# Designed miniproteins, single chains: the designs that were tried, part 61

Each design is a single chain, and the fold is of that chain. pLDDT is the mean over its residues in the fold that is shown.

## One batch from the design tools (miniprotein)

Design m2116
Fold by ESMFold2-Fast:
Structure m2116 (fold): chain A 110 residues (1-110)
Amino acid sequence: STEVTEEQKERARRLLRAILDFIDSQDLSEEIKARLYRIAPDIVAYAVLFGLSEEEALALLRELVELLQDPEKELELEIKEGLLAFARGILKIVAPELYALLEEEHERLR
């Protein structure tokens, strides 16, 4: 397992908070928000694994919001959700401390 730094933990917490705050700020149905809340830690895992900035992670979230509003894009959305969930699975293997932190913070910030 790769050693997880306090800087990496704080970055993951900040990314999750930024994503959840963005979702809460949007004029979306509670059903769509619930789906985005489930995806939120997966976006953080993807951002951590691929070195995305907060702005890049939020841009990805905006793309997912646009896909959620287009019924013709449901398959593309499901594929992207699957890839993000896979990234979270990878994070559990390579950085289990960060995975556990995201689970804890996500549950706390609901």
Scores: mean pLDDT 86

Design m2117
Fold by ESMFold2-Fast:
Order: C-alpha cells, then structure tokens, then sequence
Structure m2117 (fold): chain A 92 residues (1-92)
C-alpha cells in the first residue's frame, strides 16, 4: 500500500540522516533527502488522494538525486519545504 511505502521510505530517510550526522557526506545527505521526499509523496497520496501534490514531491526527489553539490541540495531542500508546505496548507 502507499502508506506502507511511505513508512518504509521514512525509515530509510531517518537511517541516512543519522549516517549523515556521522559522516558529513553529501551522498548520505542526498539519499536522506530523496527518501524523505518519496515518503512524503506516498503519504500524501495515501491521505489526500491528491496526485498533483504527490507528483510534485516525487519531482523534488528526482531533482535531489540529480544534485551535484551541497549548495544545489540545500537550495532544493529549502524550495521543497516552502512549496510543499504551502500546497499542503491549501489541500487542507
């Protein structure tokens, strides 16, 4: 189910975030962020049925995976937090 996928990706995101705290590696940060975005996408689809909101979260996951620098990743994380928060508020 979408909720089960959301929980699995969230667990992976938390694991990678913990690894990042130890390593400081861009790869661990990138994987943590990508898993978090995927977890959010499946959670939003499960709870709201809003496919557009889920698609936007998945788009951020793909952009995060393609990020070549820490600066690009941090910019994407800030943009994702702002845009997805506003879309979520509007969906409520």
Amino acid sequence: SDLEKAKEYYALAKKKAAEYEKTGSLEDLREAAAYAALALAYYLKSETGDEKLAEKAKEYAEKIKAAKSREELEKLLREAEKELTELFKKAL
Scores: mean pLDDT 78

Design m2118
Fold by ESMFold2-Fast:
Structure m2118 (fold): chain A 87 residues (1-87)
Amino acid sequence: NPLDTLSREELREAIDHTIKLLDAAIDLFKSQGKDDYAEKLEKLKKEVDKIRDDLDAGADVKELQRRFLKVVEEAQKVIDEFNEEME
């Protein structure tokens, strides 16, 4: 379905944007002494880096988009847990 799939360029831009957001969140969590949350996001960032490497190696965009979405969902859960504890 073309409406549900990113182009290779759009997926690359989404990956690059997500890496920047993860770096910012990791820095924030470390600044707050929340090393456990920072470590969870660092592991997820490594998975995003692998997806980027696979994309650059010519892997299927649809498969990579599914992997990317799963990692983004896991990152959002970590951020939501952090926000709940800080309230």
Scores: mean pLDDT 83

Design m2119
Fold by ESMFold2-Fast:
Structure m2119 (fold): chain A 89 residues (1-89)
Amino acid sequence: SEALERLRALARELVEAAEAGDLAAAREALARMAEILSTLSEEEQRAAAEAIAPLLLEAEAAVLRRQGASEAEIAEKLAATRAALAAAL
């Protein structure tokens, strides 16, 4: 779907922004993703969230690495985020 393709593109932009430490670009990508998700049904939102979850985790890992977190701390925090996403979906 067009919405899913746009969400994947924005999720990739979020990863790039996170790797660059560009908080303004990351916030813009997240805001655009939220706007698109708000136009979808609950079922479509779950499918879209499942499709973009790997990119969201990659973005979080990039942010944590820039903050100086160890790989062990990143793994622990990503496990918590995966659990939260599974509970929300």
Scores: mean pLDDT 83

Design m2120
Fold by ESMFold2-Fast:
Formats: sequence, C-alpha cells, structure tokens
Structure m2120 (fold): chain A 61 residues (1-61)
Amino acid sequence: LTDEQREIIKQAVLQGIVKKEDLQALADQLGVPLKDVIREFQKQSVEMGVEDLKTAVDKVT
C-alpha cells in the first residue's frame, strides 16, 4: 500500500465505515486486494485504541 492509500483507509476508520460492501468498494477504488485494505484497517483501528472497530472488521471478513 502507498502512503496515500493508507491515509484513505485511516479516514474510513475515523468515519466508522465497517460494512463489507464499503470495504470492497474502497479496495476497488484503490486497486488493491480486499485483504490488504482489511489488514490496514485493523492496524489503524488498533493504533487508535478502538478495540470495537477491530472486532467489527473481523466479523465482516
């Protein structure tokens, strides 16, 4: 992932966007595999100390 793509994923975490459909759309827009988007989303959620968001993403996966 590029720094720009990571920033876009970080904004998704801040907005509380956790639906599988929204994450798939984001992956398509960035031109990267859904797996990479989910991994970065989980990492950003942990760095922000938002354990609930991490759990929600795991359920979507």
Scores: mean pLDDT 70

Design m2121
Fold by ESMFold2-Fast:
Structure m2121 (fold): chain A 68 residues (1-68)
Amino acid sequence: SMEDMKKREERARLLSKQSNETMAQGYEEQAKRYEERAREVADDPIKAQELFEKAKELLERAKKLRES
């Protein structure tokens, strides 16, 4: 029935959202590690900036996944 099809679509959306949330959390955790490493090499501003930029890219990816 159309109701059963709508229920399957809703379940698929929830599973996709949960998958995207898990991936986003993974990217956010990796970004946090890059930020921590950047702070550890604060005496080398070029390396610190590169690590912060990698963290920023991961956070942007996480944000897009959460907004999907």
Scores: mean pLDDT 86

Design m2122
Fold by ESMFold2-Fast:
Structure m2122 (fold): chain A 59 residues (1-59)
Amino acid sequence: SLEEEERRRRAREVTAYAALGLYEAARSFVEAYNIELSEAEREEEERAIEELREEIEAL
């Protein structure tokens, strides 16, 4: 049903936003403690965040 479809869509949206929030919190932690990330580590993080944003936009 449309209601079930919308509920599942909302569940995916909540999960994706929660995951994005965790990445943003991790980034703040890195900055707060002045942790030096390699270029590869930064690129990996940016890709993960971009994929989550794309997932949210596709909902």
Scores: mean pLDDT 75

Design m2123
Fold by ESMFold2-Fast:
Structure m2123 (fold): chain A 87 residues (1-87)
Amino acid sequence: SREELLEALERAVEIVREAIRTGDLDGAIARLRALLGTVTDPRARRLLEQTIAVVEAATGQSERQQVLALVGTALWLIGERLQLELE
């Protein structure tokens, strides 16, 4: 549902913001995978899978690239949520 999608996006943003704050990308991946296991909405699942892929790709990178990837992902998720609110 749209409500499930909005809730999943809000939770994903929280997880990514915490990863930016702590540098704990492995923890963020684990939390995002757990969240993915609870959602049935196809768009929510796709957005979470894309978020996981970006965070996983960042784990092997420099601190600068990790921060850039996480900030970019957070802004993208916020944009997706805002688009859903603009009905």
Scores: mean pLDDT 87

Design m2124
Fold by ESMFold2-Fast:
Structure m2124 (fold): chain A 107 residues (1-107)
Amino acid sequence: MVDEIREAVAEALKENPLSEEVVEYVKKAYNISDDPEELEQALVDLAIHLLYLRSLGLSQEEISEVTGLSRKVVSELLRPVESLLSRFSLEELKETNLRLLKEWSER
């Protein structure tokens, strides 16, 4: 489940690459290294978190307010992955999000 959602999100982001501005913002906000694998994982995990909030019925504006991320960052991360809301259930997104939050809290 977690791996399937991560793989689907990674593919979506690969096909619609994020702007340099958004990538640098995420690196700075989450203190991510220049390791391409760690950066890709962080971007995928953040996109999954935003997708989960969207699945709860939050607007991009509300997600921006709750996360502290700019609306541009939220919009750019959600745009390639919003179609995945039809592929994964709310429960699958919830369990994946909880797993990711636990992994990030241990860093």
Scores: mean pLDDT 79

Design m2125
Fold by ESMFold2-Fast:
Structure m2125 (fold): chain A 86 residues (1-86)
Amino acid sequence: SLSDIWYLAEEAIREALKAGLYEIADLVQKALRTLSEGIANGDLEKGAKEAMELLDKAISLARQAGHERIVSLLEEMKKKVEELLK
């Protein structure tokens, strides 16, 4: 659901900010914006695909930084975004 995506994003942003990982927090916020814009404009597929691309970048950075909890939160968020396309 959308509330699950927003909850996971909030937790990921909170953890990223605590760790000083501002680029990850920014990428997650951009993913939420593009998803929200896609929903508002009636183009969920475009918004979701662009959000997943931004999340992949955030996951890569979190993995490189060794933050397994942030990786897990972002991978679950990405899965929930993919489920919106069913």
Scores: mean pLDDT 89

Design m2126
Fold by ESMFold2-Fast:
Structure m2126 (fold): chain A 107 residues (1-107)
Amino acid sequence: MELDLESFATAIAFYEALAELARKYGFDEVAQSAERLRDAILEKAAKTLGVSVEEARKILQPLVEKNREKARALAETYFEDLAKKYGVEEAMRHLAEGLRAAAERYQ
């Protein structure tokens, strides 16, 4: 689809959930990285829709809210898997690297 609002909303909800998770463990810098990536996705959505960032946020908000619980569950499962393998601190380093790599996709 040329416009996939559900994909944008799902990505936004997921990175918001990762930011919440990072703050829960005391990694505010990682949370800020996730929030910057969320903002980059919003900018891309705004460009794709031909609207302002604020208008894109309003359009996507109901879909983001619909996906929020699922996104939290996915983020927690993803992080718990990493933390079981590497420990919390190393899992957060992997998360930070993944967020940096993902951000390059939205440049």
Scores: mean pLDDT 82

Design m2127
Fold by ESMFold2-Fast:
Order: sequence, then C-alpha cells, then structure tokens
Structure m2127 (fold): chain A 93 residues (1-93)
Amino acid sequence: SELEEILEKVVELARELMRKLLENLSKEEVIELVKRTMDSLLSEITDEEVKEKLRKLLEELIKAIEAGDEEKAERLMEEIARLVFEYAVKQEE
C-alpha cells in the first residue's frame, strides 16, 4: 500500500508537470523537452519490451502535443510515469 501511495503521487506530479508545461511553454518547446529526455530514459531501460512500450508512449505523447490534445498528453504522461515507476520497483525485487 505504501508503494501504491508513492506511485499515485508520482503519477499526479507527472500530470501536473505536463499541464504546467503546456500552459507556460509553446508546443515546440514542450516537444523539444520530451525529445531531449527520450534517449536518456530509453538508455536506462534494459528490458526490451518495456523500452518498446515507453518508446511508443513517447511517440504518442509528441503527437498529442502537436495536435493540441492537452488531456491526452496529460494521460500519456501519467502512463509513462506509471510504467517507469513499476519498472524501477521490479528491478529492486
């Protein structure tokens, strides 16, 4: 339950971060930030299935931002945060 509480907080922070980025930066600036961190995030993941899922989520996130679908961008950021957190926890087990 403690890990579930931490996960929900991480997901909430990821959603809030995306919302604030979309409110304060241009679409182009947000996309560049996503691309800048993409290689770093992918390089830390050794599980090829998780890496492929993350890559697809990041690609969909860029498309959502380009389309101006802020709600979809926020939800995709939540999914990315959840995937990364669950992967990190599994590596410690």
Scores: mean pLDDT 82

Design m2128
Fold by ESMFold2-Fast:
Structure m2128 (fold): chain A 66 residues (1-66)
Amino acid sequence: MEEGKKFADEKLTEVSRRAQEAEAAGNLDEAVSLTILMIGLAIAKIHGASKEEVEELYKRLEEQLA
């Protein structure tokens, strides 16, 4: 549980920074995709997803948003 939250926090920090940079650059499509990824990660964290569950969710969301 704690490892899943830590991993989600690390990914949220990374994706949040990228989303802010995309927004500042006016890249709305990228900012929207990154925001959707952040929402998915935040929900997984709130629901106590394991590290493996967060990793799989991150992979699937990246694949679908590509």
Scores: mean pLDDT 79

Design m2129
Fold by ESMFold2-Fast:
Parts: sequence; structure tokens; C-alpha cells
Structure m2129 (fold): chain A 84 residues (1-84)
Amino acid sequence: MKERDKELGRRLAQKAAAATGVDREIYEALILIHIGIHVANKDYDSAIAVAEGALEAFREQGDTDGVKLAESALERIRALKAAA
């Protein structure tokens, strides 16, 4: 369900924005892993939902590096969906 995937992205991004060092890297990696699982299953809409949830939360937190991560992921997922 897309809403659940979006909520997951939001929660992981909130944890990443509040974390530093290795803990931040772990939450960023979890965002990318969940996106990667959906992409591997060709579930691009669920992958987009995770990325959009993360982008929303990073913007709310003023986390510029997190925003760039989420925007880059979202652009890549949309390109893969268009090529499928």
C-alpha cells in the first residue's frame, strides 16, 4: 500500500535528520534499501512513495543533504519507471 510506504519514508527520514555519523548513515541506507527492494520488484509506485515520504520529512526538518538524497532517488526511480 503506497500510504504505508510513504509513512515509512517519512519515519526513516525523521530519524536520519535527528541522527549524526553512523546512525544517520544507517537510516539513509534503510531508505535506499526499501526503495531498492520496490525497484527490484518493478513496484515503481511504492518506491516513489518511500522517496516522496522521505523528501517531505527532510524538507520539514530543513535537512538540505537529506533533501538532495531523496530528490536524486526520486529522479532515478521516475527514469526507471519511464524506461520500463
Scores: mean pLDDT 88

Design m2130
Fold by ESMFold2-Fast:
Structure m2130 (fold): chain A 60 residues (1-60)
Amino acid sequence: MKEALEKALENSKKWFSESKDNAKAAGVRANTFLDYAKEVDEEIGKELEELSKKAENYVS
């Protein structure tokens, strides 16, 4: 499970950097895994939360 979360974080960061249009979708996906990630690994959870917040700022 932790390896899957690490890949999800990596893919979200990569997708986020490819396009501002994709940043919003990446943030929504990051938020979906947020609660689970925080229970599995607090650091990964924090990075996913940060991505979600950055995505919101890109559309405001």
Scores: mean pLDDT 65

Design m2131
Fold by ESMFold2-Fast:
Structure m2131 (fold): chain A 61 residues (1-61)
Amino acid sequence: MSLAERIVDAALEAGLITPEQADELRRIAKEKGVTAAVIALVNRVPDEKVDEANLLIQQVA
């Protein structure tokens, strides 16, 4: 399992993104790589949850 898939799955489980957004992010990770997927994830998270998203990314990576 790729690092990007682990980050996306963790964000979905934490309720930071929707299942539809998770599928899109997995596609971005496969086509453009983990860095592009992480940037897209942070841009989709509400401002009040950005710190939580960054902490989650750091814990998984």
Scores: mean pLDDT 79

Design m2132
Fold by ESMFold2-Fast:
Order: sequence, then structure tokens, then C-alpha cells
Structure m2132 (fold): chain A 81 residues (1-81)
Amino acid sequence: VEELKEKTYKEIVEYAKKNRRKLTPFEQRLLDEIEKNGKVLTPEEFIELLMKERGITKPVSELTQEELDEIFEDVKKRIEA
């Protein structure tokens, strides 16, 4: 359960980095600033941003695997649109 969630977090972040140009300008700036300063966003912090974009108000720790998969699919649809 915990291992699956962490795997999905990393998968979402990797997909976003691969499709960086299709991210929101806000998300791109955050990634750029962190990379420029030699720091990286944690997968959890990135997921928190994606949740806020979707109006999901609960903490990342309370996400079910099903909800996390839904967020990932929404990100894919947005990026591929």
C-alpha cells in the first residue's frame, strides 16, 4: 500500500518532468527554480500541487491508491490534450 503509493508518486513526477513543456507555467517555474538551485521537489510536494489544482483539500497522506491513480490519469489527459 505505502510502497505502491510512493511508486505512483515517482511515476507521476517522472511523467511530468518528461512532459515539462506541457505543465502549467507555475509548475514549470517551481521545477526550474529548484533545479537551478540544485534542489529537487519531493514527489509528495508535487502531488500536493496537483491536488490543489483539482480542488482536493485533503492531505496527500489521506489519498487512496484509487484517488492517486485518478489524479495521474487527469494529468495525462491534460498533458496529452
Scores: mean pLDDT 66

Design m2133
Fold by ESMFold2-Fast:
Structure m2133 (fold): chain A 57 residues (1-57)
Amino acid sequence: VSARERACEGIQIAARRRGGVTLTPEEIAAMSPEEIAERTGLSVETIRRCEENAKNL
């Protein structure tokens, strides 16, 4: 499992809990953290944390 896949899964789970827009892994990979935050209703900090944790595993 790639670090990208882990980050995308974490973001999708968090977005569902917030009632935000459901994004595909391809969309998440193509967008900046700021764009993902705006579309999902999550904070940029949460998205960056998911990416950093996936990268450091």
Scores: mean pLDDT 70

Design m2134
Fold by ESMFold2-Fast:
Structure m2134 (fold): chain A 96 residues (1-96)
Amino acid sequence: MQEELLARAKELIRKAMKYIKEKKYEKAEEYLEKAREVVRQLDPEFLRAYLDAVWAEVRAAEPARTLVALARGLARFYELPEELREWLLEQARANE
């Protein structure tokens, strides 16, 4: 169950990233909202794995502006444990 939810969340975030690259921010927000509904059902351990996978996929290939936009989207749509939220904000800050 958790693995299935994690796979679904990753797919939705990949679509959101694609729309961010295309500067279709309204469409990207739609997919981030869909991902949020799935992520709300993940345990913190799986949520960390999900965030690590998203960040690893985006980090090397994307300009800092895209990374900051993604970090803001994740922080806005997900009720993250404080530790994961702080980690995500540090990743965004490091890519400024």
Scores: mean pLDDT 63

Design m2135
Fold by ESMFold2-Fast:
Structure m2135 (fold): chain A 74 residues (1-74)
Amino acid sequence: SKEEYKKEVIELMGEFMNLAVEKIQKALDEGKFDEAKKIEERADKYMQEIVDALNKDDPNALELAKKYLEEIKK
C-alpha cells in the first residue's frame, strides 16, 4: 500500500541518518573536520532529494533511499 511504501522509505531514511551521524562522529573523533563537514553536506543533500521525492509521490523514492544508503556506507 502507499502507507507501507512511505513507511519503508522513512525506515531507510532513519538507517541513513544513523550511519551518517556515526561517520561524522568518527571523522570528528579522528580530527578530520573537513571530512566530517563533507559527509554532513552530502547527507543533507541526499536527505533533501529523498524528502522531495516522497513529497511528490515519486515511485523512485524507495530506490533513491536505497541508493543513498549504500553511498553513505562508503
Scores: mean pLDDT 86

Design m2136
Fold by ESMFold2-Fast:
Structure m2136 (fold): chain A 77 residues (1-77)
Amino acid sequence: TLEEVAAIFGELFGVDPERILERIREESGFSTEVRGDRYGLAGFRLEEAPEGTTAEDLLKPEMAVFLAARRLRAEGE
């Protein structure tokens, strides 16, 4: 589930899983669709993702949760 993926990446990055889910809700309302230049649940641009990440990867829920958790850690949240 999305909650299980959030728990895994929350532990990996030291981020509260609830904050990961809240960020996803704020960015997309849990939509996996493309919105302009932003992809999937976390609303990431391709340029914001790790090198080698494809547009198809950004549409995967697991990748979106990973990137949201990583960003929250970078923001000190």
Scores: mean pLDDT 73

Design m2137
Fold by ESMFold2-Fast:
Structure m2137 (fold): chain A 91 residues (1-91)
Amino acid sequence: MEKKQELLKLMKEVQKLAFKDVESGGKYKEETEKKAEEFIEKAKELGLEEKAKEMVELVFKGSKSVEELSEELEEGVEEIKRAVERVVERL
């Protein structure tokens, strides 16, 4: 649960900074890129590296809403949690 909450928090921070960067004309580009790197690295620990990279790309392009990105991330984390629980239940 903790790692999932941290990942969701980082994703929301990336989205917030990306929108703020667009509104400011690029003033927060470095902060946004650094936060995106932190999000991807954290997602890698959960096996969601490729999904996190895709989400960062979509945020920067403005192709998806905050709600859509949050739902996709929640589904990915939930799938991994279910896989881990199935392994533990068989032991």
Scores: mean pLDDT 66

Design m2138
Fold by ESMFold2-Fast:
Structure m2138 (fold): chain A 60 residues (1-60)
Amino acid sequence: AVPEKFVSLSTPLQELQALAASDPAYAKEQAQKLVDLLESIGAGDSAVGVGLRALLEQLA
């Protein structure tokens, strides 16, 4: 079991990593939207933001 605060923050990243295996183009689009959202609230350099950027670089 994962604490709810980790589920709220890491679940989208885990879902996108799973999605990237089946549909990398769609996963890339969703990751870009989440990175933009995190940057807009000042959380672009968070662990989730860094993970999403790394995923985007892998999918580029």
Scores: mean pLDDT 69

Design m2139
Fold by ESMFold2-Fast:
Structure m2139 (fold): chain A 91 residues (1-91)
Amino acid sequence: MRAEIRELVARAAAGDAEAAREVVRLYEEGSEEERRLLEEELAALVAATPTPLDVARLVARLAQALGLGPPEAVREEQVAALEARLAKAAA
């Protein structure tokens, strides 16, 4: 299950529309555990993406596919997390 969800998230991030739809379906119709695994894998993917512009595009695309609140709310949360991470890297 975890490896399967990770593979789906990786494919969705690469632009696979079928994988993106499956991620949305699991988030909407899946169990609480499946949703938690999706959130963990998405957070790990965001953390592994070095370029701010690429992270913003990825987050916007996945947030839209997942139906996570209004785009502004998700964007603010994700941008704040990214900014905090970049501030720590500035040394």
Scores: mean pLDDT 62

Design m2140
Fold by ESMFold2-Fast:
Structure m2140 (fold): chain A 87 residues (1-87)
Amino acid sequence: SAEERELIEQKAREAAESDLQALLEQYPILRKASEEQREELYKVILEEYIKIGEAQYKGDVEAARKAQEEGAKKILEKAEELKKEVE
């Protein structure tokens, strides 16, 4: 439903904003990134949290666990790419 999608997206935005701030605190070098580069990182984080939220909403514990593991990996890979670009 539209309300279901809106709830998932809202929770994903809150989680992505929090995660991005945590990454910037853990890796201060990322603060040298352009607004465009930070937006690209944010988009990756947001997409992964949407996938997690969709799996959680369906009550699929195994799918949610996999989405969390895959999401964490993709977010860290994107953060590492950005770190190398701004070094």
Scores: mean pLDDT 86

Design m2141
Fold by ESMFold2-Fast:
Structure m2141 (fold): chain A 81 residues (1-81)
Amino acid sequence: SFLDDRKKKNAKAEEYMKKGDELVEKAKKEKDPKKKIELLNKAIEAYNKALEESTLPDIVVKAQDNLKKVQEELKKVKEEL
């Protein structure tokens, strides 16, 4: 049903948000700039997948805020190369 599909998509979005957060934390601990860039790119993919799965305001706001932070960090890391 539409209600069950929405619940499944929202749950999947929460899983992608958690994956993105875990990848960001791994990137912060990573000393190799190349590996750090790979982790940050994977975090961007995870947050974009969360936005594809859910339109819930709480998820959308968090995903957009986290994407901005990850994109800023990615730019800084690339400038260190």
Scores: mean pLDDT 87

Design m2142
Fold by ESMFold2-Fast:
Structure m2142 (fold): chain A 86 residues (1-86)
Amino acid sequence: SGIQEAIDRIKQLIDIAPTLSPEQVRMQGVGAGDLLYQLAVKNKLSQDLIDRIREEIDRLRRSTTVDQSIAELEELLKIGEEMLKE
């Protein structure tokens, strides 16, 4: 499913994040978050999940370190796993 593909992309990004610049992790993370957002809206998932995805995307856009971006990506991964259960 598209949700599983988004989860796999986030997992892959977390794994390689220490080898990337803060800007690269942030930009790729925002892209993965946007994909989860589009899937949540398309599948008419709960407003709570949609709002949480938007908040994590906003945090990613403001992250200045790889460690901060990884923390936000781990929250997006958790949200993605919750989306699979709906």
Scores: mean pLDDT 87

Design m2143
Fold by ESMFold2-Fast:
Structure m2143 (fold): chain A 59 residues (1-59)
Amino acid sequence: MEVSLEGNEIVISGVDPNKVDFDEVRKLVLEAAEKFGVTVDLNGVYIKDDGSIIGPIKS
């Protein structure tokens, strides 16, 4: 699993979207937000077709 901050989004890659529920996805995004010191919009979180989790940052 790889976590990065790309512009206004947190990107989490290397997760199997068929093996994680929405609560686990939100937990991973919150942990990444704490690590980068940013606030994320949990209602904007989505999973791309490649399995990457995207968490948009709140300004």
Scores: mean pLDDT 78

Design m2144
Fold by ESMFold2-Fast:
Structure m2144 (fold): chain A 78 residues (1-78)
Amino acid sequence: SQEELLKLLEEYVKKLKEWIKKNVSPETAEKLIKLLEEIMELAKKYIENPEDQEVKKKIDELLEEMGKLLREEAEKKA
């Protein structure tokens, strides 16, 4: 059901936020958490209208930005 999918997404997002706060610098963590919250809002909208290509493109763009920030953090190894 859609309710089960949303609950699963919320649990994964919660765990991911905890991981980010523990493993990523505070500045990058703030940016990643904001992106994740935007992705979550768009994902809920996309579940309601899966034919919305504009919403899908925005999700893809935010995921790419998130990936870029994670790569930049990995490159900042001590």
Scores: mean pLDDT 80

Design m2145
Fold by ESMFold2-Fast:
Structure m2145 (fold): chain A 73 residues (1-73)
Amino acid sequence: SEKEKIIEELKELALEGVDARVNKAPQEVLDEIQERINELVLKLKSMLSDEELKKINEEILKIEKEHLEKLLA
């Protein structure tokens, strides 16, 4: 579904953002990633309940934390 595609893209961008920060990418690159994340979050807010959005945000934060820990190990 469109919703599932947006969630998957959001997860991919979240991980890309972690990689960019760890690799000290230029601020322009970080801003572009964040802008795309903001666009997808806005779309999801129109499609999901507050409870569903909270669960997705918690999943993304967990994935980001696990990815960061793996990169720093």
Scores: mean pLDDT 86

Design m2146
Fold by ESMFold2-Fast:
Structure m2146 (fold): chain A 97 residues (1-97)
Amino acid sequence: MEEKAKEYEKLADEFVKQAENLDTEARSALARGDVDRAFELYRKAALYYSQAATMYEKAAELVKDDPERQKKYLEKSKEFQTKADHYRAEAERLRAA
């Protein structure tokens, strides 16, 4: 179980790195005035952060008998879900303006 929880943690880290790269590309697109490209990239960043949150949620399920570790994973899941919501809102602002 511990090895599987660690695997979900690694997958979450990879999704976070993808989201961070997409954020960098989106900001570069905005600097060039490419609002449509920035919208697409922020939307994709939100999806990757959402996937990271799901991976931590799955890790938490595997460690139910370890309340401290479960709490840590649930806190990270909430953190990345908050980031996903933020980037989704940023994408909506670009499309609405």
Scores: mean pLDDT 87

Design m2147
Fold by ESMFold2-Fast:
Structure m2147 (fold): chain A 77 residues (1-77)
Amino acid sequence: ALERLERAVREAAELLGAEVDARAAAEFAQSMLDSGVAPEVVARFIVDELAEGKEVSEEKREEALRILTEALREAAA
């Protein structure tokens, strides 16, 4: 679960041109899920963090959101 989430974070970061500690981000995301935060809310938060200070297309934001939402839904199961 955590390994798949880490991979999804890394893929989203690459798509958005961001540098991130993918493991730390995945652990934080899992903590939010364990606290009852919905996968869609966690995904949006991560995308917003990764895109902070960067101009990224709507298409890339949507794709990153899709990748993260899918991985987070699996991690929440």
Scores: mean pLDDT 82

Design m2148
Fold by ESMFold2-Fast:
Structure m2148 (fold): chain A 69 residues (1-69)
Amino acid sequence: MAPKEIKVTVPAGSTVAEVSKKAGVPRSVLSTALLDAGYITSPNQPLKAGEVYHLPNLYEGKDLVITVE
């Protein structure tokens, strides 16, 4: 099957909780993936403006791309 991609844009200072709500991905799955990828050191860490985070095969066979504005 071709992978499905979820693209979300969040404001600077957003945390895992805001991305989880916008992407429709469970917060526990998202926080673990971001920590394992080394993008964050804590689930409460605010995301940095201008960053793009790629999380392949994150949830239900979908890739997640997070753009921080």
Scores: mean pLDDT 79

Design m2149
Fold by ESMFold2-Fast:
Structure m2149 (fold): chain A 93 residues (1-93)
Amino acid sequence: MIEEVEVELDLSKLSSEEIVELLKKLLEGTKELLESHPEIPEELKEEILEVLEKGIKEAEEAAKKGDKEKAYEIAVETYKKLGELMLKIEKLL
């Protein structure tokens, strides 16, 4: 469940570069999940991918500046938005 994924991520213990890599892995896993469920509306698929891609881009910029706190904040907000969108999908299935 979502709580188990949050425990797995443990963002506070990661470097800014590790946070970026986790977001990239989330994007890969999310793409596979969306492709396995063709019944999910295309608009929701696009919104989910946009949230992750934007979060990755902003986290990479923060990591380049050595701003670990900002990278962490971006990852947390990206993860929260993803969770809300995934809950909408779950209600459709």
Scores: mean pLDDT 76

Design m2150
Fold by ESMFold2-Fast:
Structure m2150 (fold): chain A 81 residues (1-81)
Amino acid sequence: LAEQTAAALDEAAAVTLSVLDAVAEQEGLSEEEIAAVRAQLEALVAGQKALAAQLNAEEQQKLLEAAQATLAEERALAAQM
């Protein structure tokens, strides 16, 4: 379950970064601004994965569902770009 949560978080992060790249192209964001957002997202995902390993089965299931919901929303946004 923790591995599934980690995979879902990685996939959500990948979709978010894909959306960020599209927005950066449209808005003319600097490489420094893009790098800062990427670093913050990577740190957040690493922290969430570490916490997921400490959660009980019920908490892990809720986190997995939340991660999957976020991924679905991010994919919907990416599809509009």
Scores: mean pLDDT 71

